# Designed miniproteins, single chains, part 58

Each design is a single chain, and the fold is of that chain. pLDDT is the mean over its residues in the fold that is shown.

## One batch from the design tools (miniprotein)

Design m2007
Fold by ESMFold2-Fast:
Structure m2007 (fold): chain A 66 residues (1-66)
Amino acid sequence: SEIEKLKEELDKKIKELQKLGSDLVQKQKDGTLSPQQLKEMQKQIDKLQEEINKLTEKINELLKKE
């Protein structure tokens, strides 16, 4: 179903966000994170959060049609 496909995409993006967050924290602890890498990772996190929000909204709208 369309909802199942969107939930799969949502789960994938949540996992990507979790991985990026963990990698960011680890790099900060290890002292390997440059200011440029920090900015790039923050942009990726922001983009994933926006995409997650849009997918969640779309899923909720489809569920209301039941």
Scores: mean pLDDT 82

Design m2008
Fold by ESMFold2-Fast:
Structure m2008 (fold): chain A 85 residues (1-85)
Amino acid sequence: MSPDLEELEKFKKEHEERFKELLENNGSKEELEELKKELEEVKKKMQEILDLAKELNVYGAGEVIAEELLKLSEKHIEEIEKKLS
């Protein structure tokens, strides 16, 4: 497998675990805001990957994972915003 794919999967898993821990422990407002910023950065990075792939006419497993991470980040940002409001 591509090294980038394994890194993205590991990152996704770590972020999901952190998100669940914060939700279960009703984490601090500051911790939720930090996580939201990290997720917004992930969303931006994933979009850049997809934009580059379109320019290069490449679409493979990495782009599929990038789309999943982008959607997951959007969903988690909404959940965090709901808890912060």
Scores: mean pLDDT 73

Design m2009
Fold by ESMFold2-Fast:
Structure m2009 (fold): chain A 66 residues (1-66)
Amino acid sequence: MEELRKEGIELAREAVKAAYDGASPEAVQQLLDRARELFRKAGLTDEEADRLISEVVEKTRAELKK
């Protein structure tokens, strides 16, 4: 369960990095959808998964925007 949560966080971070590198919105959304699915498998509700994705996205954007 811990591993699924960590993998979901990494996929969400990769989605933000991909967007920053010029990936299509569709490709970015597919990565975010996979992250959400991993969070559900880890026992998170849809609301908890969406909140965690939003937090990871915002934090990663802040890290890349230096």
Scores: mean pLDDT 79

Design m2010
Fold by ESMFold2-Fast:
Structure m2010 (fold): chain A 90 residues (1-90)
Amino acid sequence: MLKELEEKAKEILKKEGYSDEEVEEMIKLAKLPPEEKRKLIEEKGYSMEQQAAIFSLELAFRLAELGKYEEAFRVIDSIPELIELVRKAK
């Protein structure tokens, strides 16, 4: 289940135009503690779209840790819509 969730997240992010390296980095950031995540996001200057995706990944992984895989997949599936909403707000 967790591997399938990560695989789907990678597929979705690649379809949104992120490179394999960027996708791996976003997934890694989503798993970091809040303080370390904040520092790295600030240091690397991620876009608002990337920040929204990282937040969604964090929420999905937390739901998966609680055994709520259906909810986790739903969050991952919502990433493209979230990215589009952020993009339109600019």
Scores: mean pLDDT 82

Design m2011
Fold by ESMFold2-Fast:
Structure m2011 (fold): chain A 92 residues (1-92)
Amino acid sequence: MIPKVFVNGKEIPKEDAEEIMEIFREAMALTDLELQANPIKSIRFEIKPEEPLEDATVTINDKYVYKLKDLKPLLGEENYEKLLKIIEKYRK
């Protein structure tokens, strides 16, 4: 069963959602004990039109709130760049 990914309240296509979910599961589940116990079921990105993409708000499982830029060290540079490219497609 595939968890859901949203950008500005809109659900993104399954293939891009699955790629984002793999990036977050690999990084976040290994470093956060509560996320290890409670697998990622949803990710929401909220981006204001005037904000840089890296200042976007990321909400995991409707509970854990991060700024996207603060996740870069956790995700790694390559996965972070992939994530930004996917989100940019849907921020409009």
Scores: mean pLDDT 74

Design m2012
Fold by ESMFold2-Fast:
Parts: sequence; structure tokens; C-alpha cells
Structure m2012 (fold): chain A 73 residues (1-73)
Amino acid sequence: MEEEIERAKKEAFELVEEAARLLEEAGLPRLAATLYTAGKIRVIGLILEGDLEGALRAAEEALEEARALAEAL
């Protein structure tokens, strides 16, 4: 269980970090900083509630949203 939590947290954090990086490269550094902080808090919250799949899904959605915003610019 703890090993699964550590893996999910690591994967979700990597997705949030990638989303923030894409926004920063697109010229949105404030939005990138907000997503980095809020995204990680959301992931931790879902993990604390026992929702590991939800944590990964939330991180994936953040990355998809960041890509869509970067492409729109």
C-alpha cells in the first residue's frame, strides 16, 4: 500500500511538473506557478482520501488542460 502511494504520488507529481513546464514555456509563468502548487495540493488531498486513481487522473487532466492552453497561444 505505502509503495503504491509513493508510486502514484511520484507519477502524479511528474505530470503536474510537466504541465507547469509547458505553461512556463508558453509564456504563462504565473499560471505555471499556480498549477504547480494547486495541482500538487490536489494530488496530495486525493491520496490522503485513498483515491490513488483520482490523483493520477487529476494530474493527467491538468497536463491535458496545459497542452490545450499552450496550443491556443
Scores: mean pLDDT 83

Design m2013
Fold by ESMFold2-Fast:
Structure m2013 (fold): chain A 93 residues (1-93)
Amino acid sequence: SKQELIDAIVRSAEDILEEARRLLQETEESTDLDKVLKNYITLSLFLAALDADIMILESLNAPQEVLDKLYAIREEVERILRKVKERLKKLEE
């Protein structure tokens, strides 16, 4: 059903946010350039997945509360990605 699809997308987005936060902590504790680069790539793929999920939810006319939640998750994952990118730059110096 439409509601089951919406619920699945929301759960997926929440799981992405939890993993993104874990990857940020791992990145801040790491001096391993390869590990930080892998985390950067993974977070970039998470943003692409969230963008696709938001487009699907918009096409389904999902409730505004659901859309707002996905927008907030996307903003937080993008903030995390910027921090990981900054860490990567420092390790390449």
Scores: mean pLDDT 91

Design m2014
Fold by ESMFold2-Fast:
Structure m2014 (fold): chain A 74 residues (1-74)
Amino acid sequence: LSPELQEFLKEIEEKKARVADMTDAELRAAYKELGQKLYDLLKKESNPKEKELARKKMEEFYRAAMEVLAARRA
């Protein structure tokens, strides 16, 4: 894995582990920040498997964040 992808995956896992401790505003800010980083990474990355991994990890984070937000509305 590229060093940039490794750092991105590490950040996503760290933020994903903390979603329950984040406010709604913090979750939205984290999603926007990670989305921008994903966009920049996908522009530089040439390996299709690494691109797919990054997208899947971002999707996992999104689902975790949405699950937390949905639970707060229940």
Scores: mean pLDDT 81

Design m2015
Fold by ESMFold2-Fast:
Structure m2015 (fold): chain A 57 residues (1-57)
Amino acid sequence: MEKEKEEQKKKMIERIRAALERSRATGEGAGLGGFADSSALSSDEISELARKVVAEA
């Protein structure tokens, strides 16, 4: 249970980082939509992960 949730969060963080890096490379704003639909994580969990990634990026 907990291991699977942790794995999902790690995958989501990776996707968010990739999206931010692409945004930085193009010089445009970052778009982080659609991730909730492809994950078992809720939108609020994804938003928290996105904020964490943005703070580190």
Scores: mean pLDDT 62

Design m2016
Fold by ESMFold2-Fast:
Structure m2016 (fold): chain A 69 residues (1-69)
Amino acid sequence: GPEEIAKLGREIGRIIRKYEEGKLTEEDKKRLEELLKQFQELTGAKLSLEMALNDPELVERLIVRALLQ
């Protein structure tokens, strides 16, 4: 539901911020891959790790779109 998508979006955003700060760990990458898989299962939107890290604005737009469905 919307609360699950919102929680998922917050966790994804947190890890992307760590990447932007140069603090991303291998554990963070694995966690982000798990979160993106869960996002795909809930919304049908497929995001790769590379897309999420290189285009955070796209990620935010997809989360907002999913919350409005």
Scores: mean pLDDT 82

Design m2017
Fold by ESMFold2-Fast:
Structure m2017 (fold): chain A 98 residues (1-98)
Amino acid sequence: SAKEEIERAIDAYIAAVRALILDPSKENFAAVEEELKRLYELLKEHPELLPYAQKLGREKMAALLAEHAAEVARLSEIVNANPPESVEEFVAAWEAAR
């Protein structure tokens, strides 16, 4: 069903964001963008499921950010200290800070 496809797309997006939080590599940024695009394409086809997807996505994202609060705080500190103009600048700043 469309609902099950959207649920799987949300889970794939959350998994990609988890990987990015733990390792903010160029590959993990690309994976997040790809999964987000896939989710948006499904929601464009099924706009009636948008409120459901937004609620589920917010709940899963909140849980992920809470689970990895220390890593998220560190990434936020790096971004705020040296605001990146590109993904490549962010990756370089993160590598330099570790």
Scores: mean pLDDT 80

Design m2018
Fold by ESMFold2-Fast:
Structure m2018 (fold): chain A 90 residues (1-90)
Amino acid sequence: TVATRTLSREVAPGQRAVGVGVAHGDQERAERLAEAALAGALEAARVAGTPVGVTLWEDADGTVHLSIVGPSLTEEAREAGRKAAEEALK
């Protein structure tokens, strides 16, 4: 069974940041991943000026995977979001 947590914040009108955490069987871990994902989404949305969603999901071997989605995201916005999510997970 997978545990999932979704968090969202409105950073500006029309710029919603969404963080999703998915963990294998651990709700507390899913919540921790969701908070880190939201940190990534907030930074990516700040750089891009668009709505951004970030998902952090942990597979059964403990590897964390990251997905960033949003309209017309630049490489700079994606990299900023990735770095913010990774820092938040430390």
Scores: mean pLDDT 85

Design m2019
Fold by ESMFold2-Fast:
Structure m2019 (fold): chain A 108 residues (1-108)
Amino acid sequence: MYATYTKEAKVGDVEIRAAAVYDLESGEATIAILIKPKLPKEDAERIAQRLLEEVPGVTKATVVETASGTVILLHAKVDSADEARELLDRALEVVTKYVQEILEKKKS
């Protein structure tokens, strides 16, 4: 049995869409974060690393490049559906922060 959560954010012209799927039986959460337009690979990899370091419960972060944008896949272990939602919120805050930093560097 699964709980599913979605959240969206926008930073300048960059759109971020996040979805979390939480397995109530195993306590495993999978979070997919889509960033449009596509980020440079080095920036995407840095964000994935920061998500692994800064978001409690995240066990793995993987970057997938697509034609439509950058996808970051997170695996996490949490104790409840509420914790899965909180983890989604924290992950989106981290992504939003680092996307802002990337956009500021492009203007300089």
Scores: mean pLDDT 84

Design m2020
Fold by ESMFold2-Fast:
Structure m2020 (fold): chain A 77 residues (1-77)
Amino acid sequence: DLDALLAEIEQNEELIEETLKELGLQRPPRAEQLALVEQQKQLRAEGRQDVDSLESRRMQLAVALLHLEAVKAELAA
């Protein structure tokens, strides 16, 4: 059901915006989002867990934002 999927995307965008406000963070530009995702991939490949909690949260939000962009692009096609 396309309408249900669109409503879920809107809800997920709201949750991300709320999380950014709670952390006192500004929404990163797409280039920074891509860099944060690559950083997270490298840290996982190295088996590292010595990452600052705020940086870890920023990487998680970047992954979520890029995922939502990909889903919206698929639905718009």
Scores: mean pLDDT 71

Design m2021
Fold by ESMFold2-Fast:
Structure m2021 (fold): chain A 89 residues (1-89)
Amino acid sequence: MVPIIDALKKLLGFSDEEILAVLNALGLDPNALVEDSIEAIAKWIVEEVAKRNNLPAPTEEDIKRAAAILEASKSALDLLTRLLAFLSR
């Protein structure tokens, strides 16, 4: 089982299908992260999304905001939309 998928399911209450859809849409390798904290997952997602969109490196505040967005999200599409909107601000 992929560590980041398990952590996202446990912390956010998403289904396997929702988590995989988000990771596939972002083009993320779920095996790249071994930590299971919400902040570590948020940092990894935000840094990868920023890199793919040629945005500056996220700050600690940006990571904390992303973690809050992840906790509030309940669908793969909503999570992807929120993270992309957050990084464009």
Scores: mean pLDDT 65

Design m2022
Fold by ESMFold2-Fast:
Structure m2022 (fold): chain A 74 residues (1-74)
Amino acid sequence: DLEKLKETLEKTQKNLDILRKTRDDLSRTRDRYRSLGDTDKVRMIDREIDYTTREIDRLDAAKKKLEEEIKELE
């Protein structure tokens, strides 16, 4: 269903925007802890950045697939 694919694409885009903002915020927090010499917190934030990056990659792949499916149906 073309309409459902378009709705899923919009939701995927919104989720990507949120995750990218979250990763940017985490990067700033990491830099702050690094400046304070808090190596343990830097390691924790790096793991959160890695997790968020994997989620972004997953959603980017899903978005591209949805865009291709929509294009084929139109």
Scores: mean pLDDT 87

Design m2023
Fold by ESMFold2-Fast:
Structure m2023 (fold): chain A 92 residues (1-92)
Amino acid sequence: MEEVRKRIREAIENAKKRGLPEEVLDDLRFQELLFEMAETKDPEKIKKLYEELVEIARRLAPRYGITPEQAVEAVKRMFEAIAKEKGIEIED
């Protein structure tokens, strides 16, 4: 997993150097946060990562032709699935 995170981080830095659109940077950041959420067992860290994923999803929604509300709902479902798999109880 560290090698994958390193590659994602390098891709973000290269995208910045090349002046790629903000949406490309957000897409790479979204992937980085998902990997971190999948590996961590810390409930507080998972909640914080979820909040960051929601904000990025809102920004990426127009790129995928969906509403920000639809993007947030999708991220919420992913978060609930990951939390359930890890045995973490989610408060609403």
Scores: mean pLDDT 74

Design m2024
Fold by ESMFold2-Fast:
Structure m2024 (fold): chain A 65 residues (1-65)
Amino acid sequence: KIISLASAEVSIMSLRIFGYIESIEERDGGLVIRVKEVTPLVKKIIENLSKALLEAGKKPAVLEL
């Protein structure tokens, strides 16, 4: 079922608030999120973001260090 893109935006805001995001870019219709550090919390947020994006019919987010 379709989940609102607002769910994906909340996940991105969480990463920004915690200071984990270095940059976000769109590449080939998908999101690439560059983070300062890879932690279990960052991985969990990216998994939740990718699930929300897939349910909205978009590509999963890619994590880069």
Scores: mean pLDDT 70

Design m2025
Fold by ESMFold2-Fast:
Structure m2025 (fold): chain A 105 residues (1-105)
Amino acid sequence: EKEKELKEEIKRKAEEVARELEEIAREAARLGDEGAARLAREAARYAREAAEKIDDLKEAAELLFKARSHAMGAAARLARHPELAERALEAAKELEEAYKKIKEL
């Protein structure tokens, strides 16, 4: 039961972060940074896949790690847009915390 609750929490967080990353991607594209937009979209896709595959903890963890790496890449490209870069860094931080929670399972 406690394991099920943690899985549901991780799944919910990954889905929330995926939505934020999709919004970041839309804003990056609007600002003309298609490279950052692509990285944020890929991060969102990996986060959604992690949520869908939460019952395969090893695969979910790998997908969260990939999502975090792409979110960090988006943040680095968005350095000239500090508000958006900060949002991408916060998304990466939440993905890292979700990854750590999987290690508790």
Scores: mean pLDDT 89

Design m2026
Fold by ESMFold2-Fast:
Structure m2026 (fold): chain A 85 residues (1-85)
Amino acid sequence: SVRHLSAEEQKELLLQMLESLLEKEKNPEVKAILAETLARVKELVAQGAPLEEVRAVVVEGLRRVMEADPSRKEELGTLIDLLEG
């Protein structure tokens, strides 16, 4: 489970997840939110920021996506629960 990964491995998975979401996204408003979130997460990881701070930025970005596109609420809500659980 994700809970057994190192902080560095969890940060890498968060980056891969955001890049995958951005690559597949067609809604320009959601793309902008995901691109901004990915850029912030990349900067934090490069600076050696704590996993807790990186995770908070990811969750904030996903919540903004859910507000912009409510059709993604179930999918992204499950993902947020997985990241927080």
Scores: mean pLDDT 84

Design m2027
Fold by ESMFold2-Fast:
Structure m2027 (fold): chain A 80 residues (1-80)
Amino acid sequence: SLEEEAKKAIEELLKKAKELADAIKNGDSDDKIKELLGETLKAAKKAYEKAQQYPKTLPEVLKAIQQADALLQKAIAEAE
């Protein structure tokens, strides 16, 4: 279903954001951060594309993007 596809895209986004957050906290190389940031951007785009296909999923997609952003901001603050 379109709802299951959106849920899968949301789960992938949160997974990629967590991997990026962990890399930031661990002080991984710039090359690794760039790679994981690229994967996180791809996952976010896919989640928005699912919301574009089925607009009823937009609130859940936006919530996931907000959660991903908060996770990354917290990791940056903890790394400083």
Scores: mean pLDDT 88

Design m2028
Fold by ESMFold2-Fast:
Structure m2028 (fold): chain A 118 residues (1-118)
Amino acid sequence: SKADEVRAAVRRHGDEAIARIRELLEKYGVPKEVIDDVIGLLRGAFDTLIAALVEAIEKGMSKEEILALTQRLLDAIERLVIGKLKDYGAPDELIEGVRAVLSEERDRLLAELQKILD
């Protein structure tokens, strides 16, 4: 189903973003407790994104509306993660690295969702 394809796409790109961000945080010597908090936040946020998109599909929202919803929720996830890292005192280079990962995985997810929702 379209809902199953959307779940799989969000999980794949979410898991890749989580893996890349974990590696980047470890490279910068971020404490394990902070890494676990950031990864937990990302995992929960992607689960919430899946639930929202599945509900949107089941309610018969248009492809355009679902893509716009995805963009808004991904922007909210970025704000939450960057806020957490700033509260920790992460250096600007690390913050920009995390933004780059989230931006790249967002673009990949949106491209795949466009094909699924066709």
Scores: mean pLDDT 91

Design m2029
Fold by ESMFold2-Fast:
Structure m2029 (fold): chain A 77 residues (1-77)
Amino acid sequence: MRERAFEVVRKAHELIRQGKLDEAIKLLADEVARETGVSPEELLAMTPEEVIEKFKDKPPEVQSLALLLVRLARLKA
């Protein structure tokens, strides 16, 4: 899990550096959805506080990915 989460973060940063913010958000949303079973659409509608509460029992790596996703999505909106 940790190695995969690190790889996903690395790829997301690379996409952001290339100006591909939408692709970075999609990559993170797909990964968090796969790990949590929550749809990408539902994840993108959540606040950072809701993410912390909903995923408190998930591994720290999953919590970090979900928080990064929601923060990036809100910056775009």
Scores: mean pLDDT 79

Design m2030
Fold by ESMFold2-Fast:
Structure m2030 (fold): chain A 74 residues (1-74)
Amino acid sequence: ARLTAVTPDGRVVEAEQVGPGVYRGVDTKTGNPAQVVLTGDADGAGALVANLGTKEGWRGTLVGDTVLATRPGP
C-alpha cells in the first residue's frame, strides 16, 4: 500500500509499504529518503514521519491514505 504524508512546512512524503505499519519513500522537498511509521492503536491512527537524511521528524494522524503531520517529533 502507499501513503502520502503532508507537513505544515510544505513537505510531501510519498511512501510505499515495506513492512507492517512501516513505509519508505522520499521527502519531495529535500529529495532525501523518508520513513512513515504507524504508531497508534490497532488502526494505526498515530504516525511518525522521518526524513532519514536530516533526522527531522514529525508527529501526525493517519486519515485514510494520508498522514497529516502537525507537530515536530522523534
Scores: mean pLDDT 74

Design m2031
Fold by ESMFold2-Fast:
Structure m2031 (fold): chain A 87 residues (1-87)
Amino acid sequence: SAAEAERRAKAEEALELLKKAEEYLKKGDLEKAVDYFIQAGLLLSDPPLPSQQEIEDTRNRLLADPSLLKEALKHGIASLEKFLSAS
């Protein structure tokens, strides 16, 4: 169905963004890694989207704790790869 095709397309785009976030994190560019991670999260979010304050709070938390971002990226990538393999 069209809805299933849209869900798959969003999952593929989000996976690409999460992989870019992982690449920037490995290079030590934490700000770009967080930016790509947040973009993937927003793409996968159902409306209503998070507030500007909630986005900023999440950004600041991830910048303060890179280990949290690393764990979130590992789980997010694995989950999306599993979803796309089953689709």
Scores: mean pLDDT 85

Design m2032
Fold by ESMFold2-Fast:
Structure m2032 (fold): chain A 61 residues (1-61)
Amino acid sequence: SSELRKKVQEVLDKYPFLSEEEKEKLLEEILRNGEFNKASEEEVVETAELAARILEQEQAK
């Protein structure tokens, strides 16, 4: 859905260390995984938040 895609993109846009390519790849993977696992919109957004935080922590090393 376009709304869910926008919400995930807004989450990823909060993390400036992510390149445009990385944001696009992560967005597609999160949406695909959420659809495959029949995840709720809230679960998909939470997954995006968690994935971005993990990547942020890795960049902080």
Scores: mean pLDDT 79

Design m2033
Fold by ESMFold2-Fast:
Structure m2033 (fold): chain A 114 residues (1-114)
Amino acid sequence: MKPTPEEILRVAEASLADLEAQGAPPEMLANARRNYERTKEAAKQGRFDEAVAYAVGAMLGLTDEEVDRLVERAKTDPAVREAMWETVRSYLEAEQARAAGKEADAELRLPPPP
């Protein structure tokens, strides 16, 4: 039930493609591309919690500073880690539902900052 490394990479790649298809601003696309590359590097190194944080950053077009804060929070807060993994899983479930001819939206399940 946890996403595989290949599924994490697919989420980051698909999220970048979705933002491009929606005509997202160039700054957001640049952020998503950097996060996609960071996802690939973290996954290669077996840093899967970080890879998931970078994939979430690609989904949302987060800045480097925002993603770095998310990674640091994930290291100390299990609820933040689980919320990030659940966000990626929700995206995969929405993708699978669309492929089956059902409409579904990916849900962002990150907790608010304290």
Scores: mean pLDDT 77

Design m2034
Fold by ESMFold2-Fast:
Structure m2034 (fold): chain A 92 residues (1-92)
Amino acid sequence: SMKEEEEKKKLLEEIKKNLTEEMKKEAIESLKRMKASIPGFIAWLKANNSEEEVKEILKKWAQAFREAAKILRELELPESAEIAEEIAKELE
């Protein structure tokens, strides 16, 4: 609804207002560390799950990272959003 969209915009503006340059930098570094761990995570999933279970888990995680990237773009954090999108692509 229009009221829900306005409340979401208000929340995003409040988050943006409280984001420091240090917090933005740490978000980028955290996402880079997470991206570096993805090949190991996929290997671990394949060793411990069926092919179908791996496919479903990776699909859910890829979707979560695409949604995160969308929120990061709304927060005007394009570098963080790009890394989240790259993680989602690696999970496909």
Scores: mean pLDDT 86

Design m2035
Fold by ESMFold2-Fast:
Structure m2035 (fold): chain A 92 residues (1-92)
Amino acid sequence: SYEQQAQQNEEQTQKLLEQSKKLAEETKKKDPKTGEKMMEMVKRTQETYDAMRQEAADSKDPRQRSLLLQSSLDQVQKTLKEIEDLKKKAEE
């Protein structure tokens, strides 16, 4: 169902946001400037997710909710990949 897809996407988004925060904090210990940049990216992505989650809740349309939460998951996945790339460059 759309509601099950929305729930799964929401759970996955939370896990990826937590992973992104951990990577940013680890990077900040060795490279404060890169870590700060990563933390700002995580904050902006979280703010976007919170806004999309609120819009999904307000719509009450299961299909629209699923699409919004899929879009937020896609955005968090992109942020995580960018953070992983920055960490690799900081470690080189």
Scores: mean pLDDT 85

Design m2036
Fold by ESMFold2-Fast:
Structure m2036 (fold): chain A 65 residues (1-65)
Amino acid sequence: SDEELEKEIENLKKGLETAKKEKSLTIAQVVIHDAKELLKRAKGELKEEVEKILKEAEELYQSLK
């Protein structure tokens, strides 16, 4: 359901915030993986939101390695 997907996207955002705060390569990798899985299910506006999170997580990952 969209409600469950929205909750998973909120958890993904929290993961990205934690990765940025802790400068954690491992958490950034988890966020990238989870974002790619959510992109298989997300559509429209929710897909756009997940794509934005994925881009930020990939940029963070590249900055930390």
Scores: mean pLDDT 87

Design m2037
Fold by ESMFold2-Fast:
Structure m2037 (fold): chain A 103 residues (1-103)
Amino acid sequence: PRPTPEELDAMVRQQGIRVLGLPPDASMAEILARRLALRPDLSQALAEIMREILESIEKNLDKMTPEQKALVREALEGLLREAELLGDAETAERVRALLEKLK
C-alpha cells in the first residue's frame, strides 16, 4: 500500500519545487539549498518529508529488486553528500546506516 522509492522521490521533489516556487527541472540539492537560505519553517517541513522517505526505503529494502536497490543506493549517496555539505548530521547518519544495509 506504500509508494515505491522512485514514486516517493518524485513526490518529494515535486513538493519541494511547488513549495519553493522552483522550476520543474530543479535538483534536490537546489531545493535543499533554497529551503535553508529562506525559511526555518520550510526546512523543518522538508526534514520531516525526508525522514518519511528514509523510513520507507528502510522498510522496503527486502522488497526491492537488485535494480531498484542500485538506484536507491546512488540516490542515497547523493543525499549523503548534500546532508554533509549542509551540516545535517542526523540525516547523514541515517543515510549511512541505510547504505550499509544496501551492501
Scores: mean pLDDT 70

Design m2038
Fold by ESMFold2-Fast:
Structure m2038 (fold): chain A 72 residues (1-72)
Amino acid sequence: GPAAEEERRRRRDIELARERLEELKKKYPDVKIELEEVDGRTLRVTIEKDGIKTVLEGEPREVTLKALEIVL
């Protein structure tokens, strides 16, 4: 049903976010990136760059885009 399709979409978005952040981590090894899944819906991303720690929390796509802007 529709609820099952929404759940599959959320899981896919989370998996894509994880893959993109892992690629980013490989390209910028001096930057520490940690990903945490909260309640299976929200992602928390911790970025440490040049001694500055930033914590981002929200929907997978939004958090991934903000993480890219911080690292780049």
Scores: mean pLDDT 80

Design m2039
Fold by ESMFold2-Fast:
Structure m2039 (fold): chain A 61 residues (1-61)
Amino acid sequence: VDVEAYTAHLIAEFPGIRAELEALLAETQRRLAAAKTPEEQEQIKLDFYVRAAQLVAAHLA
């Protein structure tokens, strides 16, 4: 799944945390640009999904 598309979906669902989601996307894009291997890219994407889930969970608490 594309991290940009997923972020847009989450912002539409949870507009209250738009700034936090945009910041996470920007950080993830910087990390992906620096990644040298497909394995590093997959780990960065997994970290993104975990952190996005944590932001949503905190918002809903």
Scores: mean pLDDT 85

Design m2040
Fold by ESMFold2-Fast:
Structure m2040 (fold): chain A 96 residues (1-96)
Amino acid sequence: SPLDFEPVEPSEETLARIEKLLEGTDLKVEDVPIFTRVPEDAADLPLIELITRYSQYLTTDPRAYQRGLDALRARLSDEFVNRLLEELVRLTKIGK
């Protein structure tokens, strides 16, 4: 069965750092669904688990979320994607 997570609004500091990671790319924060919905327990989740849980929600709007993920993968290297997601997880830990 799917796991329920509570969407968390990122702090202004988190958004600013995410925007900095997107500098030099054609992506906007709104085009990357991972930036808009972070579960409250994200700080306790390994990066792979966070990605896996988020991916389960692609079924709610599979076209929009799939395009967001495809854009992220197509325009950013795996290293950059990993750094971006590491930064998001790190900032959720500071929020505790």
Scores: mean pLDDT 49

